# Designed miniproteins, single chains, continued (2): the designs that were tried, part 38

Each design is a single chain, and the fold is of that chain. pLDDT is the mean over its residues in the fold that is shown.

## One batch from the design tools (miniprotein)

Design m5290
Fold by ESMFold2-Fast:
Structure m5290 (fold): chain A 68 residues (1-68)
Amino acid sequence: SEEDKAAVRAFLEGLAAAIVAKLRAQGLDASYRVTVTDETATLTITVDGKEYTETVPVQELVEALRSL
């Protein structure tokens, strides 16, 4: 649902922002991108021009968030 996708996006953006803030505090050039579709959620963190990407099924994150 749109509500579930919004919850997944908010969670991943919060996590990514915390990671990027820590990297920037260490003097690294860091940014993030979160993409959420009906099937998958993708988090990309760029550090010093290098991209690190993780993709997870949206339903797995929804189930994890419901357990919190």
Scores: mean pLDDT 84

Design m5291
Fold by ESMFold2-Fast:
Structure m5291 (fold): chain A 73 residues (1-73)
Amino acid sequence: MKELLQKAAVAAANGNPEEARRYLDEAIKAGVGPWATAAIEAAYALNKGDFEKAVELGERALRGEPVERRYPE
């Protein structure tokens, strides 16, 4: 699962939002855990066109950390 989030972050950094969203969707399907929230937040940032924030959230998910800025657990 973390590998999928890492690929999503790399795709977003390279300016490929469609590929990034595909990896995020697969990560969410692969497991329910703290980084699933980070994947959702990263997808949200991509929808807003904020690639920098999407990459940051993807890196946090890779570390296994939940994202609590918008959707606190």
Scores: mean pLDDT 65

Design m5292
Fold by ESMFold2-Fast:
Structure m5292 (fold): chain A 57 residues (1-57)
Amino acid sequence: SSEQLLQQAQNYEQSSKNYEELVQKHKDELSDATVQKLLEQADKNRQRSEELRQQLS
């Protein structure tokens, strides 16, 4: 179960990075509203990863 929780935390962290990378690569093509939504999704995924890592401590 701990290994599965760590994998889930890593998956959420990767999703956060993917959203941030998408914004970085396409910021000139995306509306400000879309950028904001993508960054909010990045933050939510990062927070979820941190919560799961804290449960493993």
Scores: mean pLDDT 86

Design m5293
Fold by ESMFold2-Fast:
Structure m5293 (fold): chain A 74 residues (1-74)
Amino acid sequence: MTPEQQREIEEGLARLEASKETAKQFSDKAKDYLIEAVRLAAEGAPLEEIREALEKAAKEAGITDKEKIDQALE
């Protein structure tokens, strides 16, 4: 993973934590996984674990499209 991609994911997750509005658009299960991803990012966890939590959130929300996952990181 490139440093640029790492920065984008980190900034996206920080923005999701700052803006809880994004989490409100998901089901309760999806929100739990999304909150966990934000917590992992805040604790400095490996990007692989953060990405896995985001993928679980997307799956619970019925989102399997990579583009929609990328939008959630914005």
Scores: mean pLDDT 63

Design m5294
Fold by ESMFold2-Fast:
Structure m5294 (fold): chain A 63 residues (1-63)
Amino acid sequence: EAEKKAKIERLKAELADVESTIADLRKQMEATEDEVEKAKLFTAIGILEAARDFLRWQIEELE
């Protein structure tokens, strides 16, 4: 149980970091008028959202 709790806490910390990064990139995408920069940020956000969803799934499976 203790090891499982430690793993969940680590995954939750990683999830918080990923969600924070997504929020920052979304703000940058909303602030930019450069279509090329928007496309790059959109792609980066998509990759991070997939990582976020995977981390959420791992946490749910462990709980």
Scores: mean pLDDT 84

Design m5295
Fold by ESMFold2-Fast:
Structure m5295 (fold): chain A 70 residues (1-70)
Amino acid sequence: ENEKLANLFKAAAIVFAGVDEELTEKLLAAAERLLAGEKVSDEEIEELRERIQQLLLNPPELLPIERDLW
């Protein structure tokens, strides 16, 4: 469902906004296309999911941060 996937991409974009600007921009663009009812290719969705998973499992740029942020 487009809304669920778009919400996932928007949430990931917020999390990675200070970590990976390119990924953040791609996630927001994909979310916008999904919310507009445009079909995003399975290849693009898989690429974005893989990048999110890679950063979550092995976050090379995530240092100890203030826990006031979520």
Scores: mean pLDDT 71

Design m5296
Fold by ESMFold2-Fast:
Structure m5296 (fold): chain A 75 residues (1-75)
Amino acid sequence: SAEEYLKRADALYKQGRPELAFNAYKKAFEENPSKEVLEKLIKVLEDLIARTGGPVKEKYQKELEEARKKLEELS
């Protein structure tokens, strides 16, 4: 369920595993789109962008742009 993915994602992020947390938040959003999950996705993406370089950073920047656009649509 979306709630199970969200709880798992929160736990992974707290454990210092932002990449795994990001994937779990994406699954939570796919199961049940919500503003709360998008806000958490944006936060994790900002953290990942700050810690990463090169092509992987560009990928996260695109994901962040998409998440922000979706948040505007839900707001």
Scores: mean pLDDT 85

Design m5297
Fold by ESMFold2-Fast:
Structure m5297 (fold): chain A 75 residues (1-75)
Amino acid sequence: MEPTPLEVLREYFKRNPNLPEEVERALRQAAHLALEQGLTTREEFLALLESLIAQTKDPALRAQLEAALAEVREL
């Protein structure tokens, strides 16, 4: 059974306990959006994350989110 977006993020947070607060908040918001939209697969969640990263105006936050996305893909 594929993990939910929230379960994927919980595993990512366990592996990355010292994430910047802004990155953690953005990832949590993405997971809540995925739940609201009824997204249940990893592929759908990753596509949503990529879309949100593309809309991120802060280049430092964007780079950190892109790094997080790469790690989440390996989970």
Scores: mean pLDDT 75

Design m5298
Fold by ESMFold2-Fast:
Structure m5298 (fold): chain A 64 residues (1-64)
Amino acid sequence: MSDEEERAEIKAWADELIAQAKAGKLSPRVGELAEKARTAADNGDLVTAQAYLIGAALESAIER
């Protein structure tokens, strides 16, 4: 897997979570974490991006 592929995948997943948070389907907290993941990915910090994305995914999984 290339860094370019990983970055694109992180951005795609983050954008989906951001869209769901804006639609009110997920909390603003999930949106904040996903936006931080996207920003880190745009800056080339894939480790930080992945950490925020995992945090957003875990938050979304425990919400009702």
Scores: mean pLDDT 80

Design m5299
Fold by ESMFold2-Fast:
Structure m5299 (fold): chain A 90 residues (1-90)
Amino acid sequence: SAELERERELATAHAAAVAGKLLAAGYSAEEVRAGLLAVVDEARAAGASDPEEVARAEAARAAIPEAIAAALAHSVEELEARYRAVAAAY
């Protein structure tokens, strides 16, 4: 569970940084959410026979609402700084 919590924190920070860049490029929050969900759904399907891959995809999917909320509330610079800090801790 602690590993999944860390995976979710990393996935959330990464997704928020990606979402922030897409929002800055002029995409809507709904378009960004749909794109992130499509990527996660494809990853989950590709890894369906591997419980660890399924768990990673589940964590990434669960991170999307929080990532979008963070991207709407913060600058791209702030989101990238958070992602770098979280990634450095792994």
Scores: mean pLDDT 82

Design m5300
Fold by ESMFold2-Fast:
Structure m5300 (fold): chain A 87 residues (1-87)
Amino acid sequence: SSIRRARDLLQQALDYVQRRDYAAAKQALEQARLYSDPEQQRLLDRIIDNVDLAEKYRDSDPMLADILEGVVHVALAVLITVWEIQE
């Protein structure tokens, strides 16, 4: 199902963020976007923006980057749980 595929991609994105593979995380999120409705796409766009900001600040402001990664982690965990319930 599209919902299961989207959830699997979000789980992959979460794993990539934890490894600080921001490029792979963004790619997985962009793919999940294809299986999402317009409201879910807006939420994913915000998560992608926060991944991009975490990558941008990783070397210059590690504390801010850690906070942004935490926000991404919580947001992805919530979406994974919501879409798991929708199965």
Scores: mean pLDDT 85

Design m5301
Fold by ESMFold2-Fast:
Structure m5301 (fold): chain A 95 residues (1-95)
Amino acid sequence: KLSEEEQRKLGEELVELALAAEETEEAAKKLEELSPEAYEAGKAATGDKFQKAAAAVKAWADEQAKKYPELADSFAAIEGYAIEILREKVEEEKK
């Protein structure tokens, strides 16, 4: 079981990578290497970069939960932290 600090840190790293994937081809390739499902979900999502990043994080968490059902709660927590971080970044962009 991952600690809350580890879950939040992973959420932060996923958000950072997913947002960078919208801006650079290098980051997009890193996201695809980490999770092809997350990369495809991000590309298929409609909306701004934050909505695309949210879709990518959700797809990653759903994929990991299928592979490791015993850790599903941890992946859900990581997704929750990532969505919280994305919400904070949206508020910063409005300033």
Scores: mean pLDDT 81

Design m5302
Fold by ESMFold2-Fast:
Structure m5302 (fold): chain A 98 residues (1-98)
Amino acid sequence: ELPEEERERLNAERRALHAEIRRIAADPSLSEEEKLERFRELVEKRFGGEKAEKARELTRYLIEKGVSFDDAAAMAVVAIEEGKESVEELEKILKEAE
């Protein structure tokens, strides 16, 4: 278990990231590609370029499967934070779910 102070910091950072994702998702002036690029930049600032590229690829993949941008981006962030899910693991979950 994390100390209370560290847990509060992580929760605040997660809320801030999700708020920025929702802001990008709600911007009607942005194309899907522009939304993906802004999301990549947000992830790069927090997790670095390699994880940012992976998050963009996962988000694009999920959108192609019918997931909304905000949900897809949130799922991609969880996957890279936990380091436990790949595109192959997500495909397996989606096949089992529908």
Scores: mean pLDDT 74

Design m5303
Fold by ESMFold2-Fast:
Structure m5303 (fold): chain A 92 residues (1-92)
Amino acid sequence: IPATPRNKALLEEALRSIDEALEAIKRGDYKAAAEHLRRAARALEELGLTSVAESLYHLADKAEKGELTEDDIKGLERLRQEVERLLAAANS
């Protein structure tokens, strides 16, 4: 991803929103988790990561219904690591 101020800000927003979603999941606040996941999806969509954004929108719908699996949560944790890596590269 090109290291522009806009792209860096969008990656920071996505990372923060994923962290907030994971914290909400730990509390059992699935409505808050869904809203944070949708914020992360919008930021990643603006970055052109459309497939990842679509996956997060789907995950948000699952969260809202209380249908999240442990594999879904592990997938979100892996995505967090990938977004963090992209942000680190953008800061170089």
Scores: mean pLDDT 85

Design m5304
Fold by ESMFold2-Fast:
Formats: C-alpha cells, structure tokens, sequence
Structure m5304 (fold): chain A 141 residues (1-141)
C-alpha cells in the first residue's frame, strides 16, 4: 500500500507539472495571437503537441505498472481520449502551417482558437485524473 501510494503520488505530481506547463504555453499562444506573431504561435503549438506526446507516454508506462484494475481501466480510457486529442492537434498544426505559408491570417486565427479549445480539454482530463488519484490515495491512508 505504501508503494502504491508512492506511485500514485508520483503520477499526480507529473500531471500537475504538465498542467502548469500547458497553462503557461496557453498564455504564450494567446499573447502570440494578440500580437499577430504567427512564427511564435507555430513554435508554441509544436511545444504543446510535444508535451502532450511525452505525457501520454508517461501515462502509458504508469498504467502498465498499475495493479488495481479500476485505476488501470480509468488511466487507459483517459489515454485513449488524450490520443484522439493529440491526433486532432497534429492535424490542426498542419492546417496552421498551410495558412501561415498562404499568409491567411483569418485561417491562422481560427486554427489557434481550435487548438486552445483542445488544449483546455487536455487540461480538464489531467485534472480529472488527479482528482481520481487524490481520492484513491486518501482511501489507502
């Protein structure tokens, strides 16, 4: 039970760090949007996608170490949803790159708004996982 608590706490801290970094990147993307700094917007979009890919990989590794069937199932369901959001974000990155090459400011703005919505959904899923982990840790103490 102490080893299980330590694993759950480590995952919780990893997800909290990911939320904090995504929240910072969201603010940077919003600033790039306001300033019409499309080169910076593309860099931030790539950083959001990379962070999500890395966090999904960490969740996959942690899910494989989970012995509790309910916790494992909840993590696997969250990973599946996060993978869908990642695939959508990668497609939006391609659309942004095309709009940027065409100097289509309205298309770039539309894509950024969709990326912000999807990133908000990612943060919400991480917050839901943390809430479950916090409840599980409390039940084991």
Amino acid sequence: SQDEIALLQQLRDTLQAAIDELSRLVKELEEAYRNKDWEKALKVIKEIIKLLEQTIATLQQTAQQMTDPETKARLQAAIERLQELLDELKELQKKFEEAYQNKDEEAMKKVINEILKLTSAVIHIFEQIIAYLDARIAALQ
Scores: mean pLDDT 91

Design m5305
Fold by ESMFold2-Fast:
Structure m5305 (fold): chain A 69 residues (1-69)
Amino acid sequence: FISEAIEKLTEGAQAGNVRETLLELAKQFESLGYSDLAELFRKWAERADDVKKNVGLVQLELLMMYSAL
């Protein structure tokens, strides 16, 4: 679940499709009923270039959310 999200973000950054990866993850969270998380990922997708430069911080945020769950 969360480890797959982190893996996909890494792959998206390497492939240059960070925005598409974030939007796909947002759809997955929305389908699971995590609307707040889906909204957060959509916001990150709007800032995909900034997120691409700070992928490590985004991955850390995902790990922290997983720990809270």
Scores: mean pLDDT 68

Design m5306
Fold by ESMFold2-Fast:
Structure m5306 (fold): chain A 87 residues (1-87)
Amino acid sequence: REELLREAIRLAKEGLEAIKNGDVDTAIKLFEEAARVAEQAGNTEAAESFRKAIEYLKNGDYETAIEYAEKAIRAAEWHLEVLRERA
């Protein structure tokens, strides 16, 4: 589970970098994979936030897409922290 959360965070950060570089198609693919991996990890909030980021990217609202992607990363990071603290 921790490995899946780390993978989702990694993919999402690569997706944010892709947006900064103007690679919207790459960002969409990365967020689709991040959403899938987050859902497999049991984090439906992160998965839903990544899906919203994809919707906003497709609509050309990159600022809102970045906000949802960052929200998804925070949800995944919080989940990872909770799992780590439970020993």
Scores: mean pLDDT 84

Design m5307
Fold by ESMFold2-Fast:
Structure m5307 (fold): chain A 99 residues (1-99)
Amino acid sequence: SKKREEVYKKIKEVFDELLKNAKGDKNSPEYLNLRLLLYSAARHIADLIEQGKPLEELKKEVDLAIESIREAARYFGIEISDEDLEKFKEKVLKIVEEA
């Protein structure tokens, strides 16, 4: 449980950095919905790590999360660069591999 919360916090911090660099109205409902989606994805990944899922499955879940974030940002009209998404993916993968 403590390990799960620490992993969640680390991924959430990476998400907060990604959102800080995103282009859009940060006070909009769309921005809030994107933030909630990111935090939900962070919790899901942390839960899978606590369940002892294989690293290959965790990597696929990170890829799925990135694609979901990409599509949600496009849907909400929030601009996130491919460079920032790749940087985010690398940081999350490092957290997953070190957990």
Scores: mean pLDDT 84

Design m5308
Fold by ESMFold2-Fast:
Structure m5308 (fold): chain A 55 residues (1-55)
Amino acid sequence: MEKLEKARQLSEELAPGMSQEFRDEISNIIAKKTGLSKETAKRITQEVMKELGDI
């Protein structure tokens, strides 16, 4: 839970200033900082970007 919460927070910090093309880079940063799998980090990044309307 703590890792997922941190990943979501990082996505919210990074996503608002970046285009959808940077989704993979954001996902890689989250995976590296939280220790989550690349697949999980990518999913969280997509969820946050969709919630913010940046897609």
Scores: mean pLDDT 69

Design m5309
Fold by ESMFold2-Fast:
Structure m5309 (fold): chain A 98 residues (1-98)
Amino acid sequence: SMKKLQVELDLGSFEVAKSVFETFEGKEGGLKMLKKFAKKTLNLNLKTEEQIKAFEQILRLIEQGRLDEARALVDEAYEKGILTDEDREKLLALIDDA
């Protein structure tokens, strides 16, 4: 979880999310890097480009402090079948830690 990274790096969940985004900016394979981050940090197994893009947009909203919009996007992506029950639970926990 992001809170686990916060303990290891002495950073808040928001600060960790921001740092992750800064490392992906302008790099080829950004979607691949986001997939690796999701798997290692949150144990999220993102399989489709649509799932990875939803995850990126959610992290962007968290970085911007737009937590209610991030929650709404998680719920919308879940209702559309983009995110699994496990993905939704883990992303909502990440938002609650921000």
Scores: mean pLDDT 68

Design m5310
Fold by ESMFold2-Fast:
Structure m5310 (fold): chain A 70 residues (1-70)
Amino acid sequence: AEPVVTAEDIDRIKERVPAAAGLTDGELARAIVLLQEGASHAEVGRAVGISEAQARAIKEALEEVLAEKA
């Protein structure tokens, strides 16, 4: 089964990455799933219409959020 992210995880990522605040919750959830599946930052950017740098920032925020839950 694909990794599941909570609404709380999405909110925390938006707080850490202001550029991600412009994304819908569904678009951000899609980006997170792709990152967790090992997709490149460029592939994530193409999928949700963001830059590679923004995808990288989301990846870092995701890792920090998940580490706080562990």
Scores: mean pLDDT 76

Design m5311
Fold by ESMFold2-Fast:
Structure m5311 (fold): chain A 99 residues (1-99)
Amino acid sequence: SKEQQRKELLQRISDELFAASDAADAGDKDKAIAHLQKAKDLAQQLAELVSDDPEEKESFERLVKVIDGIIDQVQAGDLDRASASARIMGAVLLTVSRS
């Protein structure tokens, strides 16, 4: 179902964000960016999946922008902030996936 696909995408985005946080904690900028880029691609897929719901679509388009901001933090060398941001967002999305 569409709802099941939505939950699966949210779980996958959460997993990639936690992996990005772990990579940032390890000082691995390239690995952190790779996981964040996967999370962004999945968030774009999720926005397209819910394109018939303008409110949900806008929420997931906003998520893409949040992930872009975390990528910018990694590129700037602000790994502590990037790790914290990715972990918090991962936890939020995991909660949403279970609702």
Scores: mean pLDDT 89

Design m5312
Fold by ESMFold2-Fast:
Structure m5312 (fold): chain A 85 residues (1-85)
Amino acid sequence: MSQEELDLGVADVVAAVGVLLEKKGELEEARELFEKAVEIYPKNAHALAELGRVYEALGEHELAQEYYRKALEIDPENEEARELL
């Protein structure tokens, strides 16, 4: 397993836990986990889009748009980022 493959796998697990916290309304904790996922693997378009959603839910609209744009730069087919940009 390469470092990139390891980082991707770890980032995906961290992002999955973030989604569970977001569904429970724990927005600040979800934000922290999505930030960690992006730190581990910056090309994680899913984590970037989810981080944008959490910032939007926290009222940080400009920051949310920035993360949606980053997600679309990596994955132009990311439906959540495209709809919310």
Scores: mean pLDDT 76

Design m5313
Fold by ESMFold2-Fast:
Structure m5313 (fold): chain A 85 residues (1-85)
Amino acid sequence: MAKRTAEGHVEMAKTPLGEETLEGIVDMSAGVAKITGERTGQTDLAAEIVKKLEEFLEAVRKGDLERATELMEEINKLVEQMDKA
C-alpha cells in the first residue's frame, strides 16, 4: 500500500545509509523509466515519471508523508500506462 511504503521511505531517510539507499532506488527507477520510454516511443511519459520521482524524493526528505503517498500513487499509475500501452 502506498501509505505504508511512503512511511518506510521516510524512516529510511532518517539515517545516512538509508538516505543513500533511497537515492539509489530513485535513480534506478528513473533510469528504467527513461530506457523503457525510449524503447517504446513514450519519452514524454518517461520524462513525467522522472519528474515525479524527483518530487517524491524531496517529499520523503522533508517527511511529507501525504505528498510522498500522493506522488507514489501518481508514479505507479503512469508506470502502468507505459506498460499497458
Scores: mean pLDDT 74

Design m5314
Fold by ESMFold2-Fast:
Structure m5314 (fold): chain A 119 residues (1-119)
Amino acid sequence: MLEERARRLEALVVAGVEAVLAWIREHMSPELAEAAAEILTSDVPTEKLVATLAVAEVLAERGLSEKFTKEEFRELVEKVAEELEERERRTWAEHGRSPGLFELLLEALRVAERLIREL
């Protein structure tokens, strides 16, 4: 279930960027792990962190890590991040609050699954 996957990723994000990078290095190709490390700087926005982890998780789950270039990976991350930023803006405008981390991860997994399936 996507909820179980989102909860596992939430634990990694709460542990910090280094825990996220360690997971990506273990499960992704060296090329995509390098691309993720370039995105996941200490000042990375939450939406980009969540998008990077969700794209990496979906590619790993589908066994597609070796089929994507660094540029294709970055393009997927940017598309997911843009949809999460729109969700953040809408939630703030409608409810005066940001979405929770679990809500963002669940949305990021849904967006990543959709975009990767359409390829």
Scores: mean pLDDT 84

Design m5315
Fold by ESMFold2-Fast:
Structure m5315 (fold): chain A 75 residues (1-75)
Amino acid sequence: MKLEVRLPDGSVEVFDVSTIEGAIGAILRLIGLEIDTGKKVVLLLDGEEVPLTVDTLLNAARDGKVLELRLEPLP
């Protein structure tokens, strides 16, 4: 199953989350954006903030939902 994540530049990155390893890989990719940018990754589902967890990614993919990714300043 595929998970679509809309990036801040308007592009969509697609992840294969058919396995737990695939979902973990997606999480590591998104955490990598925090390291590369020095900002915090925030995920939104239908405008609401959702946690960056395996369960969130699997549920969004199962429901055919697109997650929106924002990069926020660290507090």
Scores: mean pLDDT 80

Design m5316
Fold by ESMFold2-Fast:
Structure m5316 (fold): chain A 63 residues (1-63)
Amino acid sequence: MEQARQERDRLIAEVRKELEKLGAPKEDITAVINGVGVLVDEGRLDEAREFAKKYIEEIKKKL
């Protein structure tokens, strides 16, 4: 697989695992994964990482 595709799949998998560990609702997990996916599909890998990181931190504070 291409480097970019591998990084995309890894980022999505990592975000999903972190949110599942936190016990986040399925709807929230789906929303974050979709948001990350859109940014990655547009070639915005750095923005996708920042988005995921910020959302995970926000959920950690609310749980």
Scores: mean pLDDT 76

Design m5317
Fold by ESMFold2-Fast:
Structure m5317 (fold): chain A 94 residues (1-94)
Amino acid sequence: SEAVKYAEKFVETKNVDDANKAVALAIEDILNQKGVLDEEELKEYKERLRELNPSALEVIEEQLKRAGLKLTKDAAEAFILLLEYENKRLEEFE
């Protein structure tokens, strides 16, 4: 998946277009169930997401449960990178 590449590019460039591409590619990976995380990997990624934004993790988990889908590795990595930057952006707006 190119989701991680676009998320990493966004972290460097801060170009919203790169962030939008990362999200779209991450969603595509999840819908296609490409690179599904095993139980041990899932625990690690959930902990990383919870430390960054517990509310975002709750939303992700609820959406996945409703869709009957599992979190994928590249999508999780992309979400982590994007959430780090989204938190910084939200701080500027309160």
Scores: mean pLDDT 81

Design m5318
Fold by ESMFold2-Fast:
Structure m5318 (fold): chain A 79 residues (1-79)
Amino acid sequence: MREEFERLLEEQRKRMEELMEKSPPKMAEVLRRALELGEEMARLTLEHEPNSPERQQASAEFKPRAEELNKEFEELLKE
């Protein structure tokens, strides 16, 4: 299962890189950051218990990053 998960992440990363090549630089940057954040969150969820200090600290850290990325993404969609 972990091997399958890593394979899916590699496939997603490859496809996202292809999409980023066709995207404007600003959009490509936001997509790359969103992919990296998603991968960090997914790995943390698999490795740590929901109520662990690591998960609580990461949640506080990831929330503002996700909000900032969503805001930038919405602005880019308006061109």
Scores: mean pLDDT 74

Design m5319
Fold by ESMFold2-Fast:
Structure m5319 (fold): chain A 78 residues (1-78)
Amino acid sequence: SMVEELRKTLEDFKEGKISEEEAMEKVVELVREAVKNKASFEEWQEMLGIIREFLSKLSLEQQEELAERIQEAIEEVK
């Protein structure tokens, strides 16, 4: 599931297995997939919790970049 892939992405990032850029890219793609597949509100709540934890590990500039990329991805699939 997209939630499970997001959890794995966060774990891999916390373990240093992937870079901040790779983690951001995966988050954006999973958000795009969730919109495209019409994820439930419950799935979105879980995903947003994971994304919030990820954001807490990023600089303010990276948080702004990720938010912009997510917004662009949502606009592309609407």
Scores: mean pLDDT 83

Design m5320
Fold by ESMFold2-Fast:
Structure m5320 (fold): chain A 81 residues (1-81)
Amino acid sequence: SLVQVVLKLTVTNTGSTDLVVTVKVYVNGQLVAEFDVTVPAGKTVTVSVLVKARPGDVVSAEAYDKKTGKLLAKTSKTAPK
């Protein structure tokens, strides 16, 4: 049976202009979702992603600066029993 896993990524924009962040979501290293989030100038945003996975699957999420490709945040969890 599938279980629900919540991944949270926190991104801080210390710049003077809005930052577009691309979030990539993986299950066992396979890309399952990709979307953009805007982080306003001088703000911190927490992105919550709900992923359905089998118990024991490794779910991960990475946040990248869309313009530069720089990795800004990363998280990983193993899906519970």
Scores: mean pLDDT 87

Design m5321
Fold by ESMFold2-Fast:
Structure m5321 (fold): chain A 95 residues (1-95)
Amino acid sequence: SEVEELLERLSELATQANKAKTKEEFEKVAKETMEVVDQLLSIASEMSPRERVLAEAQLSLMAMSAYIKAKETGDELYKEFSDKLLDYSNQLAAL
């Protein structure tokens, strides 16, 4: 299903976010993540409760990764991505 394909892509992006060593690498992954989540939100009515929780969990993990990088580097860009990813996670949780 389209939901399963998007969830698999989201899981791959979460792994890439954790492996990102540079701000540029993280920014690329964050932008791709937001595109995937926008697609998931557009078909949110087709998602099962389990699929919504899985998407929420992946976004929360990525947000945590960004928050850790923000604390380690002091770079505000990582905090901005963390806040935005948490906002998307909360939108999925509200469904």
Scores: mean pLDDT 83

Design m5322
Fold by ESMFold2-Fast:
Structure m5322 (fold): chain A 97 residues (1-97)
Amino acid sequence: AVKVVEELKKAMDDFLKRFRKIYPDIKEDVDAISEALKKFYDNLLKGVKALKEGNQEEANRYFKESIENFKKFVELMKKAGEKYPELKPLADFYSRL
């Protein structure tokens, strides 16, 4: 599970980096998407660590932050897909998760 999330994050970061190079005007959108995805991943891992340490309250806090950042990531991807048709299939994929 963790390895799959890490591979997806890397694939998305590589994709967005290439997309930013092709469409310089999308830099702010790409940076915001990357930040939301990073915060999703970082908080998910912190939540899992807290859960393993028996800290349910801290785990719940991190999982809540993870979910909020994933929702933000999906919304930003949806907006980018509206501006750039090449991103629409990827935005549609993530909105179904």
Scores: mean pLDDT 77

Design m5323
Fold by ESMFold2-Fast:
Structure m5323 (fold): chain A 76 residues (1-76)
Amino acid sequence: LDKLKETVEAIMSKVENPSAELLKALEELRKAKSLEEALGPLITIGQELYKQGRLDLLQELDKAVQSFADQWAAEN
Protein backbone atom coordinates (compact mmCIF):
# COMPACT_ATOMS: atom_id res chain seq x y z
CA LEU A 1 0.00 0.00 0.00
CA ASP A 2 2.78 2.52 0.90
CA LYS A 3 4.51 1.96 -2.48
CA LEU A 4 1.19 2.49 -4.27
CA LYS A 5 0.71 5.75 -2.34
CA GLU A 6 4.24 6.89 -3.31
CA THR A 7 3.54 6.13 -6.99
CA VAL A 8 0.25 8.07 -6.89
CA GLU A 9 2.05 11.03 -5.22
CA ALA A 10 4.58 10.99 -8.10
CA ILE A 11 1.76 10.92 -10.67
CA MET A 12 -0.02 13.79 -8.88
CA SER A 13 3.17 15.91 -8.90
CA LYS A 14 2.89 15.95 -12.74
CA VAL A 15 -0.57 17.60 -12.61
CA GLU A 16 -0.10 21.33 -13.33
CA ASN A 17 -3.41 22.63 -11.92
CA PRO A 18 -4.99 20.03 -9.61
CA SER A 19 -8.68 20.54 -8.83
CA ALA A 20 -9.93 20.80 -5.24
CA GLU A 21 -11.59 17.40 -5.70
CA LEU A 22 -8.29 15.86 -6.84
CA LEU A 23 -6.40 17.32 -3.84
CA LYS A 24 -9.14 16.07 -1.48
CA ALA A 25 -8.99 12.56 -2.98
CA LEU A 26 -5.19 12.55 -2.61
CA GLU A 27 -5.52 13.53 1.08
CA GLU A 28 -8.08 10.72 1.59
CA LEU A 29 -5.69 8.27 -0.12
CA ARG A 30 -2.90 9.37 2.27
CA LYS A 31 -5.15 8.44 5.23
CA ALA A 32 -6.18 5.05 3.78
CA LYS A 33 -4.99 2.08 5.86
CA SER A 34 -6.27 -0.65 3.51
CA LEU A 35 -6.89 -1.21 -0.19
CA GLU A 36 -10.66 -0.98 0.44
CA GLU A 37 -10.21 2.51 1.94
CA ALA A 38 -7.98 3.48 -1.01
CA LEU A 39 -10.46 2.42 -3.75
CA GLY A 40 -12.77 5.45 -3.46
CA PRO A 41 -9.94 8.02 -3.56
CA LEU A 42 -8.24 6.15 -6.45
CA ILE A 43 -11.48 6.19 -8.48
CA THR A 44 -11.89 9.94 -7.84
CA ILE A 45 -8.25 10.61 -8.87
CA GLY A 46 -8.79 8.61 -12.07
CA GLN A 47 -12.00 10.50 -12.87
CA GLU A 48 -10.31 13.88 -12.32
CA LEU A 49 -7.32 12.91 -14.51
CA TYR A 50 -9.79 11.88 -17.24
CA LYS A 51 -11.66 15.20 -16.97
CA GLN A 52 -8.35 17.08 -17.38
CA GLY A 53 -7.43 15.01 -20.47
CA ARG A 54 -4.39 13.53 -18.69
CA LEU A 55 -4.81 10.09 -20.27
CA ASP A 56 -1.04 9.57 -19.94
CA LEU A 57 -1.28 9.91 -16.13
CA LEU A 58 -4.48 7.86 -16.03
CA GLN A 59 -2.58 5.04 -17.80
CA GLU A 60 0.28 5.33 -15.26
CA LEU A 61 -2.27 5.14 -12.41
CA ASP A 62 -3.94 2.08 -13.95
CA LYS A 63 -0.58 0.30 -14.33
CA ALA A 64 0.38 1.13 -10.72
CA VAL A 65 -2.92 -0.22 -9.35
CA GLN A 66 -2.68 -3.37 -11.51
CA SER A 67 0.93 -3.99 -10.41
CA PHE A 68 -0.10 -3.67 -6.75
CA ALA A 69 -3.08 -6.02 -7.27
CA ASP A 70 -0.87 -8.62 -8.98
CA GLN A 71 1.69 -8.51 -6.13
CA TRP A 72 -1.08 -8.75 -3.52
CA ALA A 73 -2.63 -11.79 -5.28
CA ALA A 74 0.78 -13.51 -5.54
CA GLU A 75 1.37 -13.06 -1.78
CA ASN A 76 -2.15 -14.16 -0.73
Scores: mean pLDDT 77

